Designed miniproteins, single chains, continued (3). Designs and how they scored, part 46

Each design is a single chain, and the fold is of that chain. pLDDT is the mean over its residues in the fold that is shown.

## One batch from the design tools (miniprotein)

Design m9578
Fold by ESMFold2-Fast:
Structure m9578 (fold): chain A 73 residues (1-73)
Amino acid sequence: SSQQQQLRQQITQLVLEMHENMDDGAKVAQLSQQITQLYQQLRALNAAQFQQQRAAGEKTVSPPGPASGVKEK
């Protein structure tokens, strides 16, 4: 899964950059937003790949798989 690998590499790079800029609140906030966005993309891809694997390689019309529900603490 090239897209999962790409996202994981980007997340790792941003996390390292966030640690390097720990004293820069503005950069930390920006990097945190980017990391959160990438994690959401990763979760969506994981859900899609699980469906594809179960379909034994057959691609079918499927919604993006939104998660709507109550947020716990």
Scores: mean pLDDT 71

Design m9579
Fold by ESMFold2-Fast:
Structure m9579 (fold): chain A 88 residues (1-88)
Amino acid sequence: LEEELKELEERLKELEEEFKRLVAENSPPRVLVQQAERLLESARYHLEEARRALEEGDEKKAREYLEITKRNLEQLERVIEEMKRAGE
């Protein structure tokens, strides 16, 4: 679980950096930018909750928040791909 938390933290950071680069370079549609921002906020929130659950020793709660984070990051990846295609 701690290793999975770290992997998702690294993935979130990578996607955030890619998102910032696309906004700066591609001028993607505002709707996609807003969707990505909501997903980033949701992922950060759930990841922080997962970290707290692990610190408290609540592995079940941590696992639930990590699953939500994983889904948020998967959706974010799709939105980022749409942002890339919109710049074409």
Scores: mean pLDDT 84

Design m9580
Fold by ESMFold2-Fast:
Structure m9580 (fold): chain A 75 residues (1-75)
Amino acid sequence: MTVEEGKKIFEKYFKSTDILVSAPQPIYGPPLPGAKRASEFESAEEAADALKRVYPHLAETLSDEQLLAIAEYLK
């Protein structure tokens, strides 16, 4: 999976949450904990793991490969 595919997945999910502005537990917000950049993590894999922890709903919906692609895009 490529950085471009990661961008497409990221935009698809966060754009969807913009429509659901009244959602009680929104997926929108900083994509990583504390609004940190993926580059502030040791690796893209660690950034992907952090994304799973902040957005567990994404972890249920997306594969590890897809989450890694989003982390690579955010780097």
Scores: mean pLDDT 60

Design m9581
Fold by ESMFold2-Fast:
Structure m9581 (fold): chain A 67 residues (1-67)
Amino acid sequence: MEEAKKLAEETLQNSRDGGVRAAAGEILRLLEKGDYETAKKAAENMLKSKDPGVRELGEKILKLLEE
């Protein structure tokens, strides 16, 4: 939970890929709202992305959310 927020925040600050930053920002927004079910679904959808950086972020977020 808190680790997922930190990962999303660090990815938003450090990624050079606009799509990865957008995905990280959306996950961070949902986690800050406490909407963990929607954040989990968003991370699952990221696994289907054509962008390998977005898929990697989604996989890491799901593991931190215990999926």
Scores: mean pLDDT 80

Design m9582
Fold by ESMFold2-Fast:
Structure m9582 (fold): chain A 72 residues (1-72)
Amino acid sequence: MDLSEVLRQTAARLGLSLTDEAVALIQERVASIPDPEEAGRFLEQLLRELGRRLRGRTVTAADVREAIARLE
């Protein structure tokens, strides 16, 4: 629960507005990475990719899935 608010706040600082579904997907994907340092780096890369393409827009679950697919 606390992580959801941190994700929303961090995304807002990057000019992004995340839907509840987008937040849930990001949390699920980050939680699937066993190494906390790798999880942190992945999250930074994901948020940068979303910020680069969707700055000033609402980020949906579909947008998150596409960004994850491109990073993998």
Scores: mean pLDDT 77

Design m9583
Fold by ESMFold2-Fast:
Structure m9583 (fold): chain A 83 residues (1-83)
Amino acid sequence: SLKEEYKKKMDDIIEDAIRKLEEEGVPKDLLEEFRRRLDEIKKKAYEDLDKTDDPIELDMILGSFEVAVAALTQGAINEAKKA
């Protein structure tokens, strides 16, 4: 289903974000915090997807998720660069 495709895209986005942080040498403690925050965001996004069947709303939910993950990833990289 379209929702399953979007959930898979969300999982791929998270995996890519974690891999990038690992490649950038982000410390374990920061990676643990990042993983916890990503799990919270993923649960919320999955819940939002399950509340609607409107393709436009589904696309907006995915877009918002992408922005949120990108912001967290950039924040973690910025913190690692300051350390």
Scores: mean pLDDT 83

Design m9584
Fold by ESMFold2-Fast:
Structure m9584 (fold): chain A 94 residues (1-94)
Amino acid sequence: SFEEAYQQGQEYFRQGLLAFAQGKYDQAIQYFQQAIAYYEQALQLAQSEAQRNELLRNIAAAYLGIGLVYEKQGKYEKAEEYYKKAKEILDQLK
């Protein structure tokens, strides 16, 4: 269901933030990627513009998280890739 996919996305996003704060960078990336996958599943099930916009903001936040992790690892080209993904989503919400 939408609610189950959304809640899983939120939980994995939370786990990603905790792993990032603890310097567990590879684990943080995996959690953010899982959050994105569940948010994208919820997006396919979304029935309102408000739900879609919130999910797009959450997907963008997870991409920013991955970008920050790659930046901390010195992987600047990968960081730029994910920052651009987040920007493209956020620019659609203006």
Scores: mean pLDDT 90

Design m9585
Fold by ESMFold2-Fast:
Structure m9585 (fold): chain A 96 residues (1-96)
Amino acid sequence: SKDELVQEIHDVLNEMERIVKEIAEKNNAPGRDIALLGASLTLVGMASLFMSEEQLEKVLEVAKETLERLKKAKSFDEAKAIVDEFVERVNEIIRS
């Protein structure tokens, strides 16, 4: 169901935010950059409420892939690049 897909997406996004904050703290990243990444993930979560089931399935797949990449990220710059790519891929799905 759509509700189950939205819930799974939100769970993955919450885990992404946790990992990003942990990496940011270890790297003494600027607060503004941490806030902007958090805002990007929040906006994806909000956008998921207006997606079709097909879009949600694609976003969940991309989100799971992104989470695995974030778990392997060793720097804040790498984590930021991974999140920026995720947001771009989500925007592409929304346009379809």
Scores: mean pLDDT 88

Design m9586
Fold by ESMFold2-Fast:
Structure m9586 (fold): chain A 79 residues (1-79)
Amino acid sequence: SERERVEEIAEKFRRDAAETLEYLRPKLSPEALARLEQRVAEAFERVDRAVEAVDAQGLLDIQGELQRFLQELLAAEGL
């Protein structure tokens, strides 16, 4: 079903984001890590709402926004 597909996308997104955060934890400054943790937490809240609404496009938008933020953060950190 559409709901099951949206839930699978959300689960993968949460897993990938958590793994990325843990990989970067020892590599980022404390300030950059705090910013990433806050952005990931906000993304997870938005993901929950998108799942409730069965909003696949909303999930893709959230994922794209977090990826863009991460690219900018890594560039600023010289990574």
Scores: mean pLDDT 89

Design m9587
Fold by ESMFold2-Fast:
Structure m9587 (fold): chain A 70 residues (1-70)
Amino acid sequence: GNELVEKHLEEAHATSDREVHLELLKEMLIEAGFPEELVDALVEAVRAGDSARRAELIAQLQALVAARAA
């Protein structure tokens, strides 16, 4: 049977949906005026599953929002 091929296709579809969502997230954050370097770092942290780094980068983005409000 093509069991191995089917599992790889399921993985590829899951990865594709995730990448589409990450690309949309990146676009939205850049359009909102966040620095591309921080947005790219956040996307990479999400891809790596690094929740600690993701939290640090979110804190940096929140600090920039607070700075813009002053």
Scores: mean pLDDT 72

Design m9588
Fold by ESMFold2-Fast:
Structure m9588 (fold): chain A 56 residues (1-56)
Amino acid sequence: MKLSELSPAVQRALKRFFARHGDDLSLIATLSDEELRSLGLTTPEEQAEARALARS
């Protein structure tokens, strides 16, 4: 995973996600839109970008 290719908002959300949920990126695909907003991902585009990482 190349973090440098992600938006700064998604990069910060991933750091919050790892602190809160641990190292399993597949869990991002199971999170609700509300849970993604709590990580700082407020737009559908940012949420889609984060979910795409879980599918990679």
Scores: mean pLDDT 73

Design m9589
Fold by ESMFold2-Fast:
Structure m9589 (fold): chain A 69 residues (1-69)
Amino acid sequence: MDLAVVQKLQQGLQDVSASVRASAAFGLAQLAQEDPEALVVVRPALEKALQDQDQSVVEAARAALRVLG
């Protein structure tokens, strides 16, 4: 697991831009597909993103969780 990439993407989930937060959600899903050990960190982060104030971020997190199973 690349902790630096995970940390950067988690910071992206807290960005002021909804498009950056949505991109971070997809990036975390891609990382978890390549490294299943990252699921322990990625899944809770995506679940928290489901509570985002922007609907596009919520949809991105939901799609990411669906891809991961």
Scores: mean pLDDT 79

Design m9590
Fold by ESMFold2-Fast:
Structure m9590 (fold): chain A 90 residues (1-90)
Amino acid sequence: ERIKRLEELLKRVKELREELKKLLEESKSGGSEEALELLFKAEEEHLKEIEELIEKAKEGDEEAAREAEERLETEIEILESRIEALKKLQ
């Protein structure tokens, strides 16, 4: 139940990241290639920490489940905001 919710939120974050990456590639105005790689690298490491929290939640860690949910919901808001801002530039 709760674990399924966390997995759905994680999937949503990954989908939004793919959409953001496509929009940045299409705009060709997303800064230097190196700057984009560093940004996505930092975000990947952040996502890895969330995935580790989800694994702890699967083992019954309620605090890890709560932290993962909060971090995933925050990441979704940030990604949706960035995507909306980029779409308004079209």
Scores: mean pLDDT 76

Design m9591
Fold by ESMFold2-Fast:
Structure m9591 (fold): chain A 75 residues (1-75)
Amino acid sequence: DAIRRLKEAMVAVHAAYLLHVAGLPEEEARRMVLDVGKTLGLDEETADRLFDQVRSGELTLEEAQARYRAARAEI
């Protein structure tokens, strides 16, 4: 589902930006990311998982941006 992948990529890009570019504290960044996920209609478990992947370095900002571009191209 391209729409679901787009939403997940948007959440991941937002998480990567807040943590690695803006340098926000983890607690504040997580709250903001969960709010974005909720607004997009994404479940809390998925948004939390994506945040943890970004925080751990498993999913980089560049990788999240690539996923976003790929999903957007399918719509």
Scores: mean pLDDT 86

Design m9592
Fold by ESMFold2-Fast:
Structure m9592 (fold): chain A 88 residues (1-88)
Amino acid sequence: ELEELKERLLELARRLAQERDPERARELARELLRTAAELVDLASEEDKEEVKETLLEAMELVRQVPDEFIRAAAEIGLAVLLSILDSR
């Protein structure tokens, strides 16, 4: 299931980057962060580098999000999750 969560995270990040409706963008951002948290929670020591790379890819996609506040929230959330992963 780890691979499915990775694919889902990147797909959500791509959708969020293209979403023009603020309400829909907020829903996508919540789903993105929930999926990222699940990915970090499931990651074993062997998965750490792979999951880290996926989070970094998602962060790069999120930089394209049109809404400044939604972009900041998603970037901060992903950065916190990356820090949690790195502390394991």
Scores: mean pLDDT 86

Design m9593
Fold by ESMFold2-Fast:
Structure m9593 (fold): chain A 138 residues (1-138)
Amino acid sequence: DVKKEKDRLAEMYIRVGSGYLKKGEYEKAIEAFKKAIELAKDNKELQGRALILLGEAYFKQGEYEKAIESYKRSIELAKDYKGLQGRAYKKLGEVYYKQGEYQKAIEYYTKAYELAKDVNPELAAEAQRNLQKVQAQL
C-alpha cells in the first residue's frame, strides 16, 4: 500500500524534524517538515500537523510571514479536525502577539479557545491564558 508507506515516511520525517527543532537546528527541521508535507499530500490530518511544525520552525527563525502562511494552510486542511485547527489558531495568535499585533492575537486566541473548548480542555486552557495575557497589555 503506497499510501500507508508514504504516511509512515511522513511520520518519520516529522520525528526527525522535531528532533532538529529541539536542538535549534531550524534549517534541517524545515527541510524534514517540507518532506513530510509532500509525502502526506493524501492525508490532511498528517499534512496539517507537519504544517504546524513547519510554522514553529519558521517562527523560531524569526520568519514570521512564512510561519503565518504555514499555520493558515494547516487551518484550511484541518477543517474536520477541531483540535488540530485550534492548535494552529493558537500558534497564529502567538506570532501576532510577538509582532505587537494584539488585536489580531486576541482574535486568533479566541478562535483557538472556541474550537478547543469541547474537544481539548488543555489546549482551551492554554488559549484562554494567552488571551488573558494579551488583554492585560491593553
Scores: mean pLDDT 91

Design m9594
Fold by ESMFold2-Fast:
Structure m9594 (fold): chain A 80 residues (1-80)
Amino acid sequence: ATLYYEAKNKEKAEKIAKKLGVPIQETEVKDIPLEVGDIVAFVGDDGEFLSAATVTEENIEALKKEFASGKYTGLLVFKK
């Protein structure tokens, strides 16, 4: 799994990634590499899992908008 984050959340994302033992990647919303069949988990400031979903054709755009919303510190992506 990889933790994706926006530049404004870099410090918090680095702390979360160290705690979870996962790599991190800074990204812009439009460039977030979601593919159908991936599993995602939105994480808060302490690395808590706030929501999770399987990426589908129907929800992929909504998931990118949710990442842009400012509600979450980052998005943990599990590739299929």
Scores: mean pLDDT 84

Design m9595
Fold by ESMFold2-Fast:
Structure m9595 (fold): chain A 64 residues (1-64)
Amino acid sequence: MSPQQQQTLQQAQQLIRQQAPPEDVPEMTDIARTLVQQHPQMSPQQIAQQSIQGTRLSKALRAA
């Protein structure tokens, strides 16, 4: 990863930690890492939002 991508990931991780239960943080962080690598133009806020939503949808599908 570039230094800019690494910084974006760190900021997204901080936002995830503030919004999410501790047990969901690792899964959300893994999604955020993938998003930063695939979409380097996304802001930390967008990365965090997509990671949280992705984890929520994944859990809903597993519960069905």
Scores: mean pLDDT 78

Design m9596
Fold by ESMFold2-Fast:
Structure m9596 (fold): chain A 89 residues (1-89)
Amino acid sequence: MKETVLEADIGEPTEEQQAAIEEAVRDLVDELLRLSADPEADPERVVRLAEEILRTIAEVSGGEPELRVTFTVVETEEGVRVFSSARPL
């Protein structure tokens, strides 16, 4: 099983920032879900998409790091899966 881990340190998002993140990443998340349903999806494309989502989250959340967000991209025989987690710094 091939695994790629992406991390970013972000400020704790306010409700307004959370709404802005959801709007900003909507199309990227939709594409990610589409690729997750495709067993022939290119894992490199999924990693690039996850990086773009994580970058967008970091940009909207501000500059004071309080949380570490981790995206784990896992290549399986059935397709590519992406898991997200957040932990206090």
Scores: mean pLDDT 78

Design m9597
Fold by ESMFold2-Fast:
Structure m9597 (fold): chain A 118 residues (1-118)
Amino acid sequence: NDSLVLQNLRDELNKLGVSPRYQELILGLEKELFELLELRRLANLGDADAQLKAEKLYEQLTARLDAEIARLKREGADPVVIAWLEILKLRLLLLNGDISPEEYMDLLAPYYDIMTNA
């Protein structure tokens, strides 16, 4: 369930040495992604209200990710935190059909290397 997934994500962020401030940022963004996935599921079942909410949340989440990534890069933040947000952005692009699964794996590789060598 979402609560267990979020706890497992928090445990992984602790193992990677991510500070509490950045953990809350990442977990907040992951929660918004879970909400987007549920709204898209409902939209696919014919819920027009869920479709409008999914479109709005997608636009808000992509804009927020772009802004947060740019801010973290300017601040010289932990490369692991930046890599996590870049991976979240790639997951959104894949979900929206803007990139293929093959392109996703290729684009993911350098961020995955940062995460595994932290």
Scores: mean pLDDT 86

Design m9598
Fold by ESMFold2-Fast:
Structure m9598 (fold): chain A 67 residues (1-67)
Amino acid sequence: SAEEQQAAAQAGAIAGRLSGIGLRIADPEAGADFRVVSRSGDRVGTTTARGEEVVGVAETPYGVGVA
């Protein structure tokens, strides 16, 4: 459905941005809020799959999800 397609597209876009930094989404199907850490790994921020973009995150070999 269009809803599924849109959610998948948003998750993919965010995953792509984070991948370049060495991060991945924990729950790409959730399409909800994600917790990310700074490149130094000592700070934690949150981004949404709905409206907010990832800003200079993160650096953890693991994806972070809050959904």
Scores: mean pLDDT 47

Design m9599
Fold by ESMFold2-Fast:
Structure m9599 (fold): chain A 76 residues (1-76)
Amino acid sequence: MEERSRELGREIADRILESFWEELAKLTGVSVEELRAIRTDEQVEAFVEKAKANGVSERDLRLIEAVLRDLAERHR
């Protein structure tokens, strides 16, 4: 059989993340490329501060921080 399970899952996840990145970029005023470049806790903190300055709610900031930290750890 084709190795569709992990590669297809990765492609689907990447496509879902692309849409998520676009929404985050719009919400926070940050570019998609800048969001994808986040790899460290310091970068996550800097991004959260920038999003907060742009008027993002505390609830959304906490969700964004959690997601970015998880993604940064996965890409390390």
Scores: mean pLDDT 69

Design m9600
Fold by ESMFold2-Fast:
Structure m9600 (fold): chain A 85 residues (1-85)
Amino acid sequence: TEQEVLDLVAQTFDLLAQGKYREAYKTAQQAVDLARQYNVSQKVIDLAEAMLTVARFFYFDPSAFDKVMQASVTISKFMAENGIK
């Protein structure tokens, strides 16, 4: 469900904070896959894809800084709209 996708997004955040970039990338990919499979709201799909972009940057492609900045804006908007600091 949508909550399962949000839980995976939160787990991705925790893994990134721990420096576990490979595990973060895999968890973010799972979040995107489930978001599309469950046909969750576009807002949640966008959040999951933004988190995947951030995880991909840290693990695979440090040159994708511009995409990380775009992803950061998407994440910040979602958090603001849902009362998350």
Scores: mean pLDDT 78

Design m9601
Fold by ESMFold2-Fast:
Structure m9601 (fold): chain A 73 residues (1-73)
Amino acid sequence: STEEKLKRLEEIAKEIRKLIDELVKNSTDPMKQTILLALKIAVDTEVELAKKRPELVDEYLKWAEEVLEKLKS
């Protein structure tokens, strides 16, 4: 259901934010920290957009999963 997909997106977003916070804490590169914090804002923005346009939730889920995978690499 759309509600379950939105809940899944929130769970992925929470995991992304946690991972970004750890990466920022472990970095001394100001540019890398800036990019990571901008990505954190982007994740929160996409979650809010998915809530307003739930018909696009599959696109937002795919994007969030790709972001999470890249951060784990």
Scores: mean pLDDT 86

Design m9602
Fold by ESMFold2-Fast:
Structure m9602 (fold): chain A 90 residues (1-90)
Amino acid sequence: SLMEKLKLLSETLTEMSKEVQRAVEEMRAQGMADEEIKKKQKELSNEISRLAFEILRWLSENPDASLEEVQKKLEEARKRFMEKIEEILG
């Protein structure tokens, strides 16, 4: 159902937000300046918004997509997001 698909998206976005918070804590532990951390956090938040918009557009274009297909699409988005976090952290 659409509600189940939106729940999966919401859960994935919540997990991404928690990873942003963890990355912020790691950046602080590395001695990164507050202004630099804020810029990186904003970049990650913008990426979450872009991924959310992309998935919502895909769901609109594929209303009959299975939950398995939705989950796979979300896993691909999560992988790209985690790669971006790793690039930011070094």
Scores: mean pLDDT 87

Design m9603
Fold by ESMFold2-Fast:
Structure m9603 (fold): chain A 86 residues (1-86)
Amino acid sequence: KESELLREAARLARELADAIEAGDDKKVKDLSAQLYKLGAQAFGREADDEVADKVGQDFAEEVSKSDRKKLAEQFREGAREAEELA
């Protein structure tokens, strides 16, 4: 159901925020790949593991160049909004 997908997205977004703030680039890559797959599932699309891995890698690289604290705060806010919609 849609509410289950929103709760899972909120959980992954919070874990991703923690990984971003901690500087754990491996977890940032893995968690962002999982969020990509969950997003594809929500839109009824097949998730390609190779595409998900590339998306995760590209996002981790962008995070390394960004304000990690600000990004983590944005993902925590998004997770809160997703939980309210669930």
Scores: mean pLDDT 80

Design m9604
Fold by ESMFold2-Fast:
Structure m9604 (fold): chain A 97 residues (1-97)
Amino acid sequence: MENLELGKELYELAKKLWDGQATDEDIERAHELIRKYYELLKKKNGKNIPIKLSEDRSPEVLRAAAEYAALKLFEQSDPDFAKKVAEEINKLEEKKR
């Protein structure tokens, strides 16, 4: 229930970001949910996965993070897939440099 609801809300926020219809409240909500997803991922893996996307206010980065988190929450959480998640987030940060 919680994972499905979180994923649905993140996906809806990603859609608003795509359409340029996201309000400041929607942006803050997306940051909150991405941070919540990060904390859940951190607790399950016991490792500090460097996810800075929740701190970014760039609509493009926030949209990508929200969409990614939603897809991850919809799909079963596998350790192998979690590693790919961290890798893709690192690649996004690298391109932003």
Scores: mean pLDDT 62

Design m9605
Fold by ESMFold2-Fast:
Structure m9605 (fold): chain A 95 residues (1-95)
Amino acid sequence: MPSIEELLAAAEEAVAFARHRLSPGEAEAVERLLAEMRASTDPAEARRLFQGILGLLFQSLSPEEADALAAWLRERFADDPALVAFVDQLLALHR
């Protein structure tokens, strides 16, 4: 399982990539989830918060941007099959 630090770093990079697609309300929701990840001491909670952030980002991205983010996440988390499967599920909603 990735560390809270690894999940948070990936979340911040993903949010930076997708921020231009987010409405003000979606941006507020993402910032709240990031704040909760920063306060979390439970890796399983941090993982659930990270998945929540990804769900919001993938809803707002173009198909090309979603493919690029998914490829980056698959490479970064190649040793986490469950997280890769979650990313693939999100990407399938844009195909």
Scores: mean pLDDT 84

Design m9606
Fold by ESMFold2-Fast:
Structure m9606 (fold): chain A 61 residues (1-61)
Amino acid sequence: AEEVRRRLLALGFSERQAEGMLRAAQVLPADLARALIVRELQEMGVSAEEAERIAEGALAA
């Protein structure tokens, strides 16, 4: 959790936005949460490969 939060902050997300994404990963079905997080990260300019890696970390935490 903490590593993923730190990565999201480094990518330009606020603490509140990062916490919201991690919260969504806990509440939504895993596959849906992953898809939504990946899409959000790609809209912020993150590559598909890096976005998938971050989303996996968020779901595993």
Scores: mean pLDDT 75

Design m9607
Fold by ESMFold2-Fast:
Parts: C-alpha cells; structure tokens; sequence
Structure m9607 (fold): chain A 90 residues (1-90)
C-alpha cells in the first residue's frame, strides 16, 4: 500500500541519517567515551534497513522509532562533546 511505502521510505531516511551522524561524529564520540550509544545507534539503524529490505513494515516502524530515540541521544552526546572540545581549545 502507499502507506507501507511511506513507512519504508521514512524508516530508510532515519536509518541513513543515524549512520551519517555516526560517521560524522564517531571519532569525537569515541574520544568522549560514548562508544555504547554510538554502537547501539548503528545497530538499530542497520536493523531498520534490514526490516525494510525484508518487507517487514511493522518491524521497520518499531525499529525506526527506536533509531530516532537513539539518534536524539547520539546528537545530545555529540553536542556535549563538541562543546567540551571547544571550551578546551579556547
């Protein structure tokens, strides 16, 4: 259905955003000791992509919600690490 295709598309967009964020801030987060949140976010993103690939719309939607939550936590950790680094360099 059109709704199923929209859920798949949004799930892929969230997963790709999470992977991109993890690639961009991965080194910073590892330096800050935030490896656990980084690894959980990447795992959730990859599982979301797998659910879409397998056509499991319900699983994709649930994993997208989990990935969005982890993405927000990863963003918060990245922002805190960036602020700490900026203060140290000033």
Amino acid sequence: TMMEEEIKKKSLEVADEAISLAEKYGELLREAGQTDILDKTLEAANETKKAVENGDVEKAEKLREKTEELLRETLGSANAALLAKKRRLA
Scores: mean pLDDT 84

Design m9608
Fold by ESMFold2-Fast:
Structure m9608 (fold): chain A 95 residues (1-95)
Amino acid sequence: SKEELQKRLDELEKRFLAELEELRRQAAGDPELLAELDAFERQFTGAVQQLKQIIDDAGDDPKKLAEAQKKLDQLERDGEEALEVLRQRIEEARA
């Protein structure tokens, strides 16, 4: 449903932003890694805002809601993969 998608997206945004704050603390003093974290946040928050609009505009249309769900699932997968790459690079830089 629209409400469930809105809730999932809100929780995804909160989780990823919290993770980014932790990664920034770990990347402190590394301007290249901090710039990559900033770039990820801008791209991610932009995608979240676009998807919030898509979900809102879907209303009760089951085809539009199904498309929004696929986009949310893709955003979650892409974001988790990108965050994992960033975690590994930060870990390598700290070694």
Scores: mean pLDDT 87

Design m9609
Fold by ESMFold2-Fast:
Structure m9609 (fold): chain A 64 residues (1-64)
Amino acid sequence: APPSAVLDDAAVAALRDFVLSSPARTLEEKRALARTIVETFNVGPGVSEADREESAARLEAALL
């Protein structure tokens, strides 16, 4: 099978830390930032829309 372009647990943890280190905002703003980060930076050769959606969902869940 092709390698998954979905963020693994380590990548999710690193991005969660980055989002939480951002200036204090509401949880909703931090979740929006997390979504934007995944959509902007989890792109490249072999990354599908489904991979980005799964990565965004995993990062958003990690912020709850």
Scores: mean pLDDT 69

Design m9610
Fold by ESMFold2-Fast:
Structure m9610 (fold): chain A 74 residues (1-74)
Amino acid sequence: MELTPEQVKKQMELLLKSNVSPETARIGAYLLLKRVPEENIEEAVKAMLEASKDAPPEIQEAVRKGIEEALKAK
């Protein structure tokens, strides 16, 4: 089932609140973005970056890498 940008933001916020590792954050970001329709990708990426803005630098970098990997797979 496809995810809306709002759903992606909520799922990312829940994931990051669970004190996840960088590897888990990367995989989570990748899997969430792959479930977003092409037309909503820009809004979803913005929402994911907004959700991670207060996370530690290593987690922000992991989320960014997951996003990049998902975009290359599309």
Scores: mean pLDDT 81

Design m9611
Fold by ESMFold2-Fast:
Structure m9611 (fold): chain A 101 residues (1-101)
Amino acid sequence: MKVRVKASLNLPDELLEQVKAALESRFEALGVEYEIELHRLPLKPPEQVDLQLQAFVALMNALDYLFGRNDKEKAEEYLKQARTLAAQAGASLDVEIEEEP
């Protein structure tokens, strides 16, 4: 099982690094293979930082429910919340889950 996270974010570099580190720590703790690709939007000042951070908190919750609790329904709810919050902030968040036998 492999999870790919691709995002284009309007965050300061410091927060972008913290988000990446938090995602890596979560995947390592859950024992899930991962690929993380985070892009900073270079021509825009950071804005809607709180909404973007809330999107990643929702993503973390989705991962905990999917891989820690085997609750696919709650995981799907949190994934939708993460995507909605990112979109509201003018950011993009794409999450792909590849299940291999």
Scores: mean pLDDT 79

